# Designed miniproteins, single chains, part 95

Each design is a single chain, and the fold is of that chain. pLDDT is the mean over its residues in the fold that is shown.

## One batch from the design tools (miniprotein)

Design m3297
Fold by ESMFold2-Fast:
Structure m3297 (fold): chain A 68 residues (1-68)
Amino acid sequence: MSKAEQIEAELARQKARILADPSLSPEEKALAVAGLETLAASLKADDSVSTRQGLNFLERFTDHFLAS
């Protein structure tokens, strides 16, 4: 799979985690999803970022958001 395909798959997984959390409001879910989508687009555009680094950044974003 390409880097872009792997980032999109991880983005879908992290969005599912956000949407499945019952403690988050619809507004918080929308903000988190928008943040993940913006991050994923930046990671796909940045050729200096490896696939593994990109996947780790998306997971850490979600973990940090859910820990808040």
Scores: mean pLDDT 84

Design m3298
Fold by ESMFold2-Fast:
Structure m3298 (fold): chain A 86 residues (1-86)
Amino acid sequence: SSNKEKSRELVTQSVQLIGDSEPDIVSSQGIYSGIPVTKDPNITDQQLIDIAQSVLERGQKLVDEGINVDLAQKAIDLAQQSLKLL
């Protein structure tokens, strides 16, 4: 559905932003290297939910610790928008 496709694009953007929010490149690569950041036609709704929830959890921790708050908050907002479409 168009909602699933839009959700996938929002999740992909949220993952990219949360990766950019990490304080070092090793943390970014280690945490998000296995998460699909491109269009995967076989990705399930549950996988999108799980990825979005991971972004919310990590983003909230970065916000709470005062690390790249603006980027982390934007990642959270996109992940929340993706969940509303599923």
Scores: mean pLDDT 74

Design m3299
Fold by ESMFold2-Fast:
Structure m3299 (fold): chain A 102 residues (1-102)
Amino acid sequence: MSEREKILKRLFDYFDKDGDGKITLAEFKEVVEGKTRKELFKILHELGLPTNAVITIVTALDLDKDGVIGPEEVERWFKALDFDGDGEIDYDEFYRALVGLF
């Protein structure tokens, strides 16, 4: 639990650009939109995610398989993480969505 929680907290903080404890769609887009699969893989791997989790996330974000993460993929993923539909992802929502990858 502790190592998994540390990795997910680092990932959350990386997306939470203003440090307010919430990830907005704009912050999420800044991190992932327009990135290649290789660029996103590098970012997630450097944050300490296990290779299987990185592959799963990158593959899920690149639904059209063009090798670049487009705005539609980003918006679908954000909507899936935003469980209460308030337009912001808090750490509890983020953890619940991703903990199964570890």
Scores: mean pLDDT 74

Design m3300
Fold by ESMFold2-Fast:
Structure m3300 (fold): chain A 86 residues (1-86)
Amino acid sequence: EIKEKIREKIKKMREALKKKDYESALKYAKEMVELMEKDEKVSEGDKEIAKKGVEAIETAIKNKDEKAAREYAENLIEYVEKVIEE
């Protein structure tokens, strides 16, 4: 059930990125990491890496670096998909 909610957030992040809505992509990334925090099957190390991914996206947005924001968001999505499939 938590995995399905995480997948829904990933889908919303992808939709936001297609619209170049980096603020919404960041919002969904934060919500996704909050769901990972509640999943006892996710390691503390994986939770920390996901949090750092969110921080990287937020920093890129603050710097108005759309390319970096997109790349960090896509990398975070790929990482989280791998984590939840294990």
Scores: mean pLDDT 86

Design m3301
Fold by ESMFold2-Fast:
Structure m3301 (fold): chain A 108 residues (1-108)
Amino acid sequence: SLDETMKEALKKYEEIKEKAIEEAKKVFDFDPEFFLKEVFVPGLKALSKFVNEEGVFTGSVEQAVRLLLLIDMLPELKKKYPELMEKYVEKEILEKLEKFKKYVESLK
């Protein structure tokens, strides 16, 4: 089921999240505009296509793990690079991801 796929993704993500976020921060700190424009925003857009109108994720476990990583980076990016976030991240994507977060919380 979609819920079982998401539960597997959450379990796999918990094992890697600290190290994955640390590595991603190194790249962001070196060239934040390049990383946000060329890596983060394209990845977020591509993965957001697997989130339906109700916030349910319909992609693979591996795609869900990647989306969870990008979402967990959002608070730090908004704090450190708010102007770049406003410039490159579409409001509609952020609203879709808030529904996804609610879906994820319902599975915990």
Scores: mean pLDDT 85

Design m3302
Fold by ESMFold2-Fast:
Structure m3302 (fold): chain A 81 residues (1-81)
Amino acid sequence: SSAAKRAEAERLAARLRAARTAEEAQGVIDEWMAFLATLDDEEREVAERLLLQALLALSRTDPELAAGAMAYADRRLKELR
């Protein structure tokens, strides 16, 4: 259901914001990539915006961790194309 998909996106976003290490951030991003692969175009656009917002929130607390996570996410998103 759309509600379940939104709840999963919000859960993943919260985990990404709480990441303290590169390994934790990469693990959550891997779950994001698997999740995005199950979505239609509209759902994917919403989920990708939530991912970006979580990365921007992380950058306010740990800019170096966020930069690494963003680079990893960009690399993984290119693999889906």
Scores: mean pLDDT 85

Design m3303
Fold by ESMFold2-Fast:
Structure m3303 (fold): chain A 91 residues (1-91)
Amino acid sequence: SNELRLTILQFELIALLTEAELLLRQAERFGSEEEKEKVRKLYEEIEKLAEEAKKLIKTEKDVEKLVKELEEKIEEMRELVEEMRKIVEKS
């Protein structure tokens, strides 16, 4: 159902933000200056996508369109989090 998909996507949004925050914290404590800069930029992109996703949830009345747009933003966030992981794992 669309309701179940929206609930799953909202939990995934929170999980990705939480992981990104943990990876940022790890880089700030143990990373090189170059790694810190790269991770900060990736985190800023993730935060922007998350804010856009939150606005969609509040404003988009078409549930099918909302699900599609949230899936696209969450996929972009997953790719950025994976880039953060690769940087942090090298440290």
Scores: mean pLDDT 87

Design m3304
Fold by ESMFold2-Fast:
Parts: C-alpha cells; sequence; structure tokens
Structure m3304 (fold): chain A 70 residues (1-70)
C-alpha cells in the first residue's frame, strides 16, 4: 500500500467517524502523521501506539489502519 493510499483511507475513515470524538481524534492524529512520516515510519508508529493504547475505540481504529497499511 502506498503512502498516498494510506492518506486517502484515513480521510475516508475520518468522514465515516466524524461524530465519534475518540475515533475522529485518533484518525486526525494519524492523518497528520501519515502526511509527515514515511510509510515505514508511520507503520512502526502505529505498532508502538497499539502497545500503549488502552481505549477500545482507539484500539479498533489503530488495528483497522494497520491492517490496511500492511
Amino acid sequence: MSREEIIEYLEEKLKENRHNPVKASTLKELLELAKKLSKEEFIEYLKRLLQVTTDPEAIEVLKEVLEFAE
């Protein structure tokens, strides 16, 4: 998956989840990171964030994004 495809995916997911504050906040953060980081750095960041995140809604979003990016 390309970096551009990851950015487009995050933008669409943010539109779907705009009324869920936890999911929307998580997706906005990931979208900003995807624009600043390389694809490889972004995937490593997602893996590390998953290890420290305890909110079930945030974990769900992170897992979906990671599965798409890999």
Scores: mean pLDDT 82

Design m3305
Fold by ESMFold2-Fast:
Order: structure tokens, then C-alpha cells, then sequence
Structure m3305 (fold): chain A 74 residues (1-74)
């Protein structure tokens, strides 16, 4: 089912993005509540777009990591 495939892709992407956030928190230390809120918004937006447009999972995770680093370095 396309719906089940979309849900599986969404779950996998969410898990990978959460791994990136955890990695960045370990590397940069304490993230501010504002940074966390922005990252959660970016996460939701990218996951939605990736599933709707059938984007490659690795490229979406890479884009999220770049965006997250830019937010943390701001």
C-alpha cells in the first residue's frame, strides 16, 4: 500500500533526523529551547515535503544536517 510505504518512509526519516539532532547535541553541547523549537519545525517541514515529493532519504537527512548546523552556528 502506498499509504503504508509513506508511513514507513516518514518513520525512518524521523528516526534519522532525531539521530542527527542527538549527534549535534553531543557535539555542540546544550542547545537553547529556541534552537530546539526551530529544529523541530524544520524537521516537520522537511519530512512532510520529502514524503509528498518522494525525495531520497539520504539527501533529505543531509539537507537537515546542513540546516541544523547553520541554526546552531547562528
Amino acid sequence: SMEAERQARRDELRAKVDEVIAKLEKEYGKLTPEQREILEQVKDTLIRAAVERDLPLDKVVEAFEQAAKAIIDS
Scores: mean pLDDT 82

Design m3306
Fold by ESMFold2-Fast:
Structure m3306 (fold): chain A 82 residues (1-82)
Amino acid sequence: SQEEVNTLLQQKLEAIENGDIETAIKLQEQINLKLKQLSQKDHDTYLKLVEQINKAEDEYINQLLEEGKVELAKKLREITKR
């Protein structure tokens, strides 16, 4: 569901902030699985969620860069494969 994906995204960003890269990777795998399931059931909701995830992560990357956390920003980008 959209709520589950949003919760996983929030947990992923929190894991990145704490430097817990292993947990962030596992959360990304869960997000990918949920998005795959959703793409088959409800393509419109899938597209909306992908756009929301991309926007939220781009905003967070910009925040990390403004805070001088360049390496965390790079790690987040690598995990999401942007």
Scores: mean pLDDT 84

Design m3307
Fold by ESMFold2-Fast:
Structure m3307 (fold): chain A 64 residues (1-64)
Amino acid sequence: MTTQQSAARQLRRHADRLEAEGADPRLVDLLRDTADRVAAAKNQSELDAVFAEHDRRVAALLAA
């Protein structure tokens, strides 16, 4: 398994734990979306863009 596939798997496991704990479904959906995008990234630049977008979306959700 590549580092990218491992990262996607860890994000999905984190989302599953948060869902089981009754976390905000918007955060759970965001983590799952990010995991899918991490798994689909073709190169390092796309991967960096996925994480930058994730951080921005998490910050926006927490600020609301």
Scores: mean pLDDT 82

Design m3308
Fold by ESMFold2-Fast:
Structure m3308 (fold): chain A 65 residues (1-65)
Amino acid sequence: SMEAQRERDVETLIRALEELGFEVRREGDRYIISGKAETVSRYAAVRLLAAALEIEGYEAEIVET
């Protein structure tokens, strides 16, 4: 189903964020992505993944720690 595909896609995005060293927490329809990007390229990757979560219908917030 489209819902099952969306769930798999979201899980893939969360795993990618975690592999970049970020903590991902869900609060309702919002994902909070917490961490520190050591390079501009890593930060750009995090922003792209956050934007992909928003395309899937969630809110995404990046919190630099």
Scores: mean pLDDT 85

Design m3309
Fold by ESMFold2-Fast:
Structure m3309 (fold): chain A 91 residues (1-91)
Amino acid sequence: MDIDMDRVDQLMRQARNGDISSLRGVVGMGIALARNGRIDDAIRVGQQVRDIAISLGYDDAARHVGRAVDALRRGDTDSAIRHLSRAISSI
């Protein structure tokens, strides 16, 4: 299934404005990118989500997203998906 990056950008803008549903949605899109082998896109989305989570005070979610980005950089996609799933549960 083709991942719509325009939809990712829309959710990212809504998340920056404090929309919690959109923040969860962007993390979910990060999982989909990682599952589809779009690792560079998943890392970029994860970095932006971490910054938004920090700015909104979701420290646990930010920590889990940071761990996911580190896992993606190591090629550990399975660990990254687990960390992103924990991030959603922390929002």
Scores: mean pLDDT 87

Design m3310
Fold by ESMFold2-Fast:
Structure m3310 (fold): chain A 70 residues (1-70)
Amino acid sequence: APSPRERLEAALKEVEEKIKAGEPLLEVGEFALEKLLEVIELMYKEKVPQEEIDKLKKEFAERFYKILEE
């Protein structure tokens, strides 16, 4: 199964591809949120420390908004 990091990288890549393809921002946002929640759920099940989960959430949000600005 893909690691949380691999899932985050795949989700961000798909977000970039969806934006470039002209998909509606609402649909892209819903996709991004669903993927982030899947990654967070996996990290909680694997007993990842809260600090690492918070770092991943922050990185995902920063990278997602940067993609939207371009």
Scores: mean pLDDT 82

Design m3311
Fold by ESMFold2-Fast:
Structure m3311 (fold): chain A 63 residues (1-63)
Amino acid sequence: KVPPLSPEEAAIAEEVVKENPDASVLELTEEALARLRARGLNPDEDAVFAYVSKLVVERLQNE
């Protein structure tokens, strides 16, 4: 089971997904990881990928 994201990590992932509606899950995950690392965080890559994937699916269901 993938560990949960912290509230800060989740907020950055949500921001990236919202700002990049046409980007792939892989591109969104890479951007989220880059922003988190730039802030001095050490995110779990699988957790970020899982959360970004969830947000993208939710976005597609509302389109």
Scores: mean pLDDT 79

Design m3312
Fold by ESMFold2-Fast:
Structure m3312 (fold): chain A 80 residues (1-80)
Amino acid sequence: SELEKVKKEVAEKYGELVEELNDKLEKNKDDPKKQKEEIEEFIKKLQEMAEELRKKGYFELAEEVEETIENIKKQGEELL
């Protein structure tokens, strides 16, 4: 189905973004300010993904991405 195809594409893109973030965090392990900037960029990319999903009518999937963003922000508050 089209929804299953979109779910797979979102999961693959999310995985790619997580791998990119992990690589950038490792590269900048001695620069906390740069690590924070990379996390903020990651969140922005997830927000853009959620917006595109909403624009295409995949509201439930967009809501799942938004929930992931909120969980990331909450974890950041607990670590800082």
Scores: mean pLDDT 82

Design m3313
Fold by ESMFold2-Fast:
Structure m3313 (fold): chain A 101 residues (1-101)
Amino acid sequence: MTLEITTASGKKFTVELEYEGDKLVKITIKDVLKLRADPEKTPAFWLLVQNQELADIVYQALKKANKKIENLELHFKYIDKDGNLKEATLRITPFAKALLS
């Protein structure tokens, strides 16, 4: 399932949701992100807390999916501090459960 998400800042993102039965297993952000923290060096929870736009995207995707969460991954592309295009996959299950509480 592909969704368009508009953040509180008015910026639009395309996300793809992947399911296994009644469970949401993966969120893929199709747009390239600009991040202040390095996803490889920052714990997933703190990366999401520090990036309000990324947290907003995840929250809206979770609400639209309305599925159970057991093991959830977030996949995205980003530009690092040196201007290089990179990919990240984060396990966000604790953060997702906290957002839905």
Scores: mean pLDDT 79

Design m3314
Fold by ESMFold2-Fast:
Structure m3314 (fold): chain A 108 residues (1-108)
Amino acid sequence: MLSEEDKKLIEEYLEKFEELVKDEPEERKEKLLALFREVLTYLAEKGLLRQLSESELNVLLGAVNEVYFTGDANDPALKERLEEWLKDKELREKILEALKYAAKKLNL
């Protein structure tokens, strides 16, 4: 079960993400927010959410958007892009795990 601090961070990050996707069509916005919530929840359960920098969070937002459009968290293009954006291999692997988990849970 998530701590109250992790729940608060998830809601804060979702509010920031909602502002970034505010001009998206409503259906796409709802799906993107749902996908991002599942990714943040996964990372929080792994104890990683509080360790993300602002730049790493921005990379995560881009990855969530790409998984939404492709429907495939195993896409080689997504992996190649994450390797260019994130030099930390361990963090990259955990983000890919979170994206795969979220995509599967939301049947994307």
Scores: mean pLDDT 73

Design m3315
Fold by ESMFold2-Fast:
Structure m3315 (fold): chain A 90 residues (1-90)
Amino acid sequence: MKMFTKEDALEMVEQALRLGIEAAESEDPVRATALASAAMLLAAEAKAIAPEDEEVREKLREAAEELRELADRSPEAREVAEFFERLAEE
């Protein structure tokens, strides 16, 4: 089994945010949905690796705030932002 560290979890949240931004910027609805799904799955994996880590929780909140700025223009960004917010609270 592959062992992931807290540093891996933090990088995964950063990658999830980039995928969420790409989803918001995508004009192709199929691509937008795929990118949003990938962002949510990657963020969930990061939370699973370090469920009680404050830095991971804070990074998820910051990522959600960035995606919230795009949520008025992108339903995919809204969905990803809401998902990151829920992960940060759990």
Scores: mean pLDDT 83

Design m3316
Fold by ESMFold2-Fast:
Structure m3316 (fold): chain A 104 residues (1-104)
Amino acid sequence: MTREDIVAQVRETGTAPVQPAKAGVDLAYGQSDNARATAIARELGAARLALAAGRLDLAKEHIRRALALGAAPETLREMIDHALEEGDLTEEEARELYALIEEL
């Protein structure tokens, strides 16, 4: 969907078709090495904050997005190891996150 199509949709219905535009933006970021590196760093930072906050659900979502963007599984494992050492994760939670990384 073009930008002009989105503007026309907003004028006609007062609602923007967010889903197609979001998918297009995510794909474009995945195609650029610099934009991809920035997106990976953002997702890794968010995952670390989620782990420190005890939010395993959010950490899993950010880990999945980082892997989809091409983050190295080793970097994610090191992040989990650090959180486990800091006491932000239990052994069981760390094991679940390792399994998620190996699955993706």
Scores: mean pLDDT 68

Design m3317
Fold by ESMFold2-Fast:
Structure m3317 (fold): chain A 65 residues (1-65)
Amino acid sequence: MEKEKEEKILLAEIAMQVLGAKLKERKGNKIVFVYTGSPEEGEEIKRAAKLLSEKTGIEIEVVLE
């Protein structure tokens, strides 16, 4: 179970980085990313994070800065 969780976390991290978000923190089953681009792109990335959270069961949050 932990191995599968780590694989899902790694895939989520790669996907978010491809979208231009940077890893800010990781706490248990929660991963927080930061996006510093346009507000329009940031909203799209937040929606992608919600879809990934639903698909993986991991809490993925994106903070706009």
Scores: mean pLDDT 78

Design m3318
Fold by ESMFold2-Fast:
Structure m3318 (fold): chain A 79 residues (1-79)
Amino acid sequence: MKIKITIKAPTEEIAKKAAEEIKREFARLGLEADVEVSGTTVTVTFETDDVTLATAAKIRVIGIAIEVGAESVTVEELP
């Protein structure tokens, strides 16, 4: 399954911090992810067939977004 998470941060500096924390978390989980920052938007894309890892990654990314005061978080799952 492929997961795309889009985070809208209040500032570019916060977006960069969120992206760095997300990269660190994915490294800890042993998952490969593409983390891109465009202005105040952070886009996280990853693919796994492990539902448990996918769930853990989603929860952690959403948690980081909440901690940094994100304006919005969108999660999209591809079959």
Scores: mean pLDDT 84

Design m3319
Fold by ESMFold2-Fast:
Structure m3319 (fold): chain A 110 residues (1-110)
Amino acid sequence: MAETEIIEISENKLVILITVKDVEQAKFIARNAIEGAKRLRDEKGLKVGIVIGATEKYRDFAEELAEEARAAGIPVRLFYNVSREELKKLAIEFAEKEGLDVVIGIFIED
């Protein structure tokens, strides 16, 4: 099951945080997020990045998703053993540091 939270950083900057509790569906949800990021970039001209938060248990899975995002030309950051609230802060920092309009955060809950 996935839960989505939209966080407005400023008038023109958003973080979309997707919490995934079912790892069996996490890959499908993350691929949909990557496709969404590609569409926002290609169709709307937005600067889009992805952050992924996971435990060490899901390291290989998170790294596969990051490689798929990088192959699509989307900036990506991986964070291990962070809370959902810490991932929100890191997504906001990533957006500000890299000048991104949208950051899609994927939090894989244990």
Scores: mean pLDDT 82

Design m3320
Fold by ESMFold2-Fast:
Structure m3320 (fold): chain A 87 residues (1-87)
Amino acid sequence: SMMLQQEVEELKKRTEELEKKTEDAIKYLQTGDPSKGYDELVKIADEATEVSHEAVKLGPIAKDVALRAGGIAGRAVDAALKAREEL
């Protein structure tokens, strides 16, 4: 289905945007505002979890997107917890 392929492509784009946001948030922890980096990482974890759940609902065609989004959520959580130890 062309509609299903479009939904997968939209989730893939959201996943790529979340990866970039994660890198930017980690930079805020290292060289900028740690509180801002922490807040952004918490938001990224929530958004990436939502993308992963939406990908699972689309079925096996979205498996790679679901796993990639899940990985971003895990990375954001790990970075946020490490940041909280320093705050």
Scores: mean pLDDT 85

Design m3321
Fold by ESMFold2-Fast:
Structure m3321 (fold): chain A 94 residues (1-94)
Amino acid sequence: GAAELLRKAGDLLLEAINLILSKTKDIEVQITAGVAALLVGMAYLLLKKGEPVETVKELLEKALRLIKEGNKKIGNDKEVEKLIKQAEELLKSV
């Protein structure tokens, strides 16, 4: 169902965040990745609480935008781009 797709999208976003953090020492990129991780965590808490799918999706879409920004600053890593595309398709299907 929608909740499972949102959780799977969030897990892919967290994997992308971990890859970005493993590839950079830039403090600004690390902060951007950290904020994205907080947004995914918030989305998971709201999902567990039974908040609207639309609200959870919006938080994950905000995290996705920050991850895209971080990846651009580290030279558009192809593994991160693959995770971004997979998460986008899952969010699109909800």
Scores: mean pLDDT 90

Design m3322
Fold by ESMFold2-Fast:
Structure m3322 (fold): chain A 73 residues (1-73)
Amino acid sequence: SSRIQRGVDIMYKALQKLAEKGLLSDAMVERVEQIKTLSPQEQAAQLTLVIHQIYFDSEEIHEEFVRLLIEEI
């Protein structure tokens, strides 16, 4: 679905900016790159889990992610 692909692309842009700020671990960056090989539907599901993991690891980094995500919408 083009709608799912658009949502996924917005999430990747926000995650890329978060990584460029040094706020993602190398392991998390590698995980995100591996997710890009999946179907759009599975990418959306796996990115939801990544965002959940970011929240559990650091509320501050999650808040920055949400700020960056809003800038892409």
Scores: mean pLDDT 86

Design m3323
Fold by ESMFold2-Fast:
Structure m3323 (fold): chain A 89 residues (1-89)
Amino acid sequence: IDSVKVIAVTSKSIGVEILGKDFGTNSSKVEVYLIEPDGRKIPAIIDDVTPDRILARFVLPSDALSGNWQVEVTVDGKTYISEPFELTR
């Protein structure tokens, strides 16, 4: 993973753009999770997969925490974790 960019934030959902290499084009080979500051994982809805970019959305639980979150990406059995990023509200 080269970078994770938060592209949309609502009270109920977050959209992210994940940049990297060798993601492929097959969404069935890609799993994405959002990791809360306390370690709870939220599964993604994958909107698009290209070799260099993944677009994903997460439905936030009503008790979602503010603080440092991470994204976990698994591509064909290989797992990558992003640098932490700050989410508020």
Scores: mean pLDDT 72

Design m3324
Fold by ESMFold2-Fast:
Structure m3324 (fold): chain A 81 residues (1-81)
Amino acid sequence: SMMEPERISEVVRVAYTSDISALPDDGRQLLRDLIKSESKYPEAQQVLAALEAGQPVSDKELVEKLIEKIRQDHEEELREE
């Protein structure tokens, strides 16, 4: 299932400015769904594994890179014919 851009933006902001593990349950679930739907990102696989294992995601650079790729992908959708 695809998440709405507004919800993705909210999850992206929270994940970018804080530990992903600090997200509320619905936010973490949406992030997991986003990561699963964006399986083309290698970083997403690592983040998903950590979330499923209940481990904190402390690598801010990894999170920032993942968020930027997701944002760029959605920007590409807006540029389609």
Scores: mean pLDDT 57

Design m3325
Fold by ESMFold2-Fast:
Structure m3325 (fold): chain A 79 residues (1-79)
Amino acid sequence: GPLTLDSELVSKIITLLAKNPEGKTLSEIAKELGVSKSTVSKYLKFLESQGIVSYDKKKKLYKLSHPAFLKLLEAEKKA
């Protein structure tokens, strides 16, 4: 079935990564948002599939994707 996500948690993840351009680990995101690693992992995989988030395997860090960030800025300019 279609993946159902909490829009508030999505917004919190995006905001956290926007404030931390160096990136955050899965454990740090889970701890800072007060949610389980399994829940955050599900959300991050979805956001990565949408091109919103990228994962750096060498550093084990999640970051906002530059192309997705530009697409969001262009959408705001049209509003």
Scores: mean pLDDT 75

Design m3326
Fold by ESMFold2-Fast:
Structure m3326 (fold): chain A 74 residues (1-74)
Amino acid sequence: SMEDVEKEIEKLLEENNASKSVKEYVKELMDGVKKKLEQGKKLSEEEIEGIYNALSDLLGEEVAKKIIELIKKA
């Protein structure tokens, strides 16, 4: 579920010592993802790539990949 995905993402952020600003940024990204999925729309490959690049810059490639895979499960 989306709730389970959000909880797992929060755990990854805490384990990687993400700042409050980074946590808030990721929450806003997840809210956008939820809104799009609730409208019956799929995330485009370009949107996924943009999210990955932003997260990779903030948290590193390994954490970014984990978050993207969680989003794809939602």
Scores: mean pLDDT 80

Design m3327
Fold by ESMFold2-Fast:
Structure m3327 (fold): chain A 78 residues (1-78)
Amino acid sequence: MDELEKNEELAVKASMDTMKRLTKEAEENYKKNEKLGEAAKNGALFQADMLSKHTGEKGKEAAEAARKELEEKIEKAK
């Protein structure tokens, strides 16, 4: 209910899906090429920052979870 809330949840989901893709890309690229891994990591962090700034409390919590997952995946890939 309320298109605003529905759009917010949809945006959170889309951003989380994008972050998961970028996180996987960073993990794969770090094993092959550190510079490509860093680029993918920066992209994922940018998405987390945007999610945190623009989607309220729900987006902030999702961004925190996504950043933690990103850091964990990269640490395992290094």
Scores: mean pLDDT 76

Design m3328
Fold by ESMFold2-Fast:
Structure m3328 (fold): chain A 75 residues (1-75)
Amino acid sequence: MSLEELIKEAEELIKEAEKLLESENPRVRQLAKDTIRGAKAAVEYAKQGKGSGARTALAGAKESLEEAKKELEKE
């Protein structure tokens, strides 16, 4: 994955997570905040040319978003 593709993917994760901030479930909101934080960190690392850090931060953001989606499925 190029750093430009990584930034685009991180920005899409931020947009999806922002929609989840309106959830009435406090755990979903917390996971959405974690996703936004991780995705922003991925963008920052990518802009610094730190590809390993950027990929790790993006992977963490993806996990938080998937956990938020699973939490919604419990209700």
Scores: mean pLDDT 83

Design m3329
Fold by ESMFold2-Fast:
Structure m3329 (fold): chain A 62 residues (1-62)
Amino acid sequence: FAENVLRISRRLRELGIDDPSVLASPDAPAVLAALGFRSRRELADALGVSTGALSRYLRLIT
């Protein structure tokens, strides 16, 4: 689990997301669209993780 947290954090930073908590906010759809993603699922695929793993990560950091 800790390795997944570090991996997701690093890859989000590589995409230009310095504050990953924005992905758990009401502004998440606009942030995703600005990065070229249609949904959290597409972001999870780009990060190389499941949507469940991304959801657990966002729940942990908020």
Scores: mean pLDDT 77

Design m3330
Fold by ESMFold2-Fast:
Formats: C-alpha cells, sequence, structure tokens
Structure m3330 (fold): chain A 77 residues (1-77)
C-alpha cells in the first residue's frame, strides 16, 4: 500500500508536469517511479513497458500519447 500510493503520486506528478510543459521534471519523476517499483518488486513487465514508452513519447514530443500511456500505467497499480 505505501509503495503503491507513492507510485501513484509520482505518476500523477509526471502527468501534471507534462500538462505544464515541464518535460524534464516529468521524465525525472517517471524514472524515480520505475526505480522505486523495481526495488519494491511491484513493477510488472507491462507497467515498466508503459513507463518506458511514455518516456520515449515525451522525448519525441508526443505528449498526448505519453499522458495516455501514464493513465494506463496508473490503472495497473
Amino acid sequence: DPVRLRLLFLLDLAISYLKQGKYDEAIKYLETARELGRRAGVLSPELEKLIDEAITAIKNGDVETAISLLEEARKKL
């Protein structure tokens, strides 16, 4: 529960930063969420793929796709 709540909070922060045009901050929070999830053993391969694809979409300027992928990632927690 505490780790899952923290992962949800980090994904919500990343989505918020994306909506504000703060892409570097969004990527930092997504990388933090991925690392926390891996260490806690709650990062499924599917969840990791969604986060990695979201980071790639941000780097390509596809913010709408990144937000969609992160909303799907939230549902997997």
Scores: mean pLDDT 87

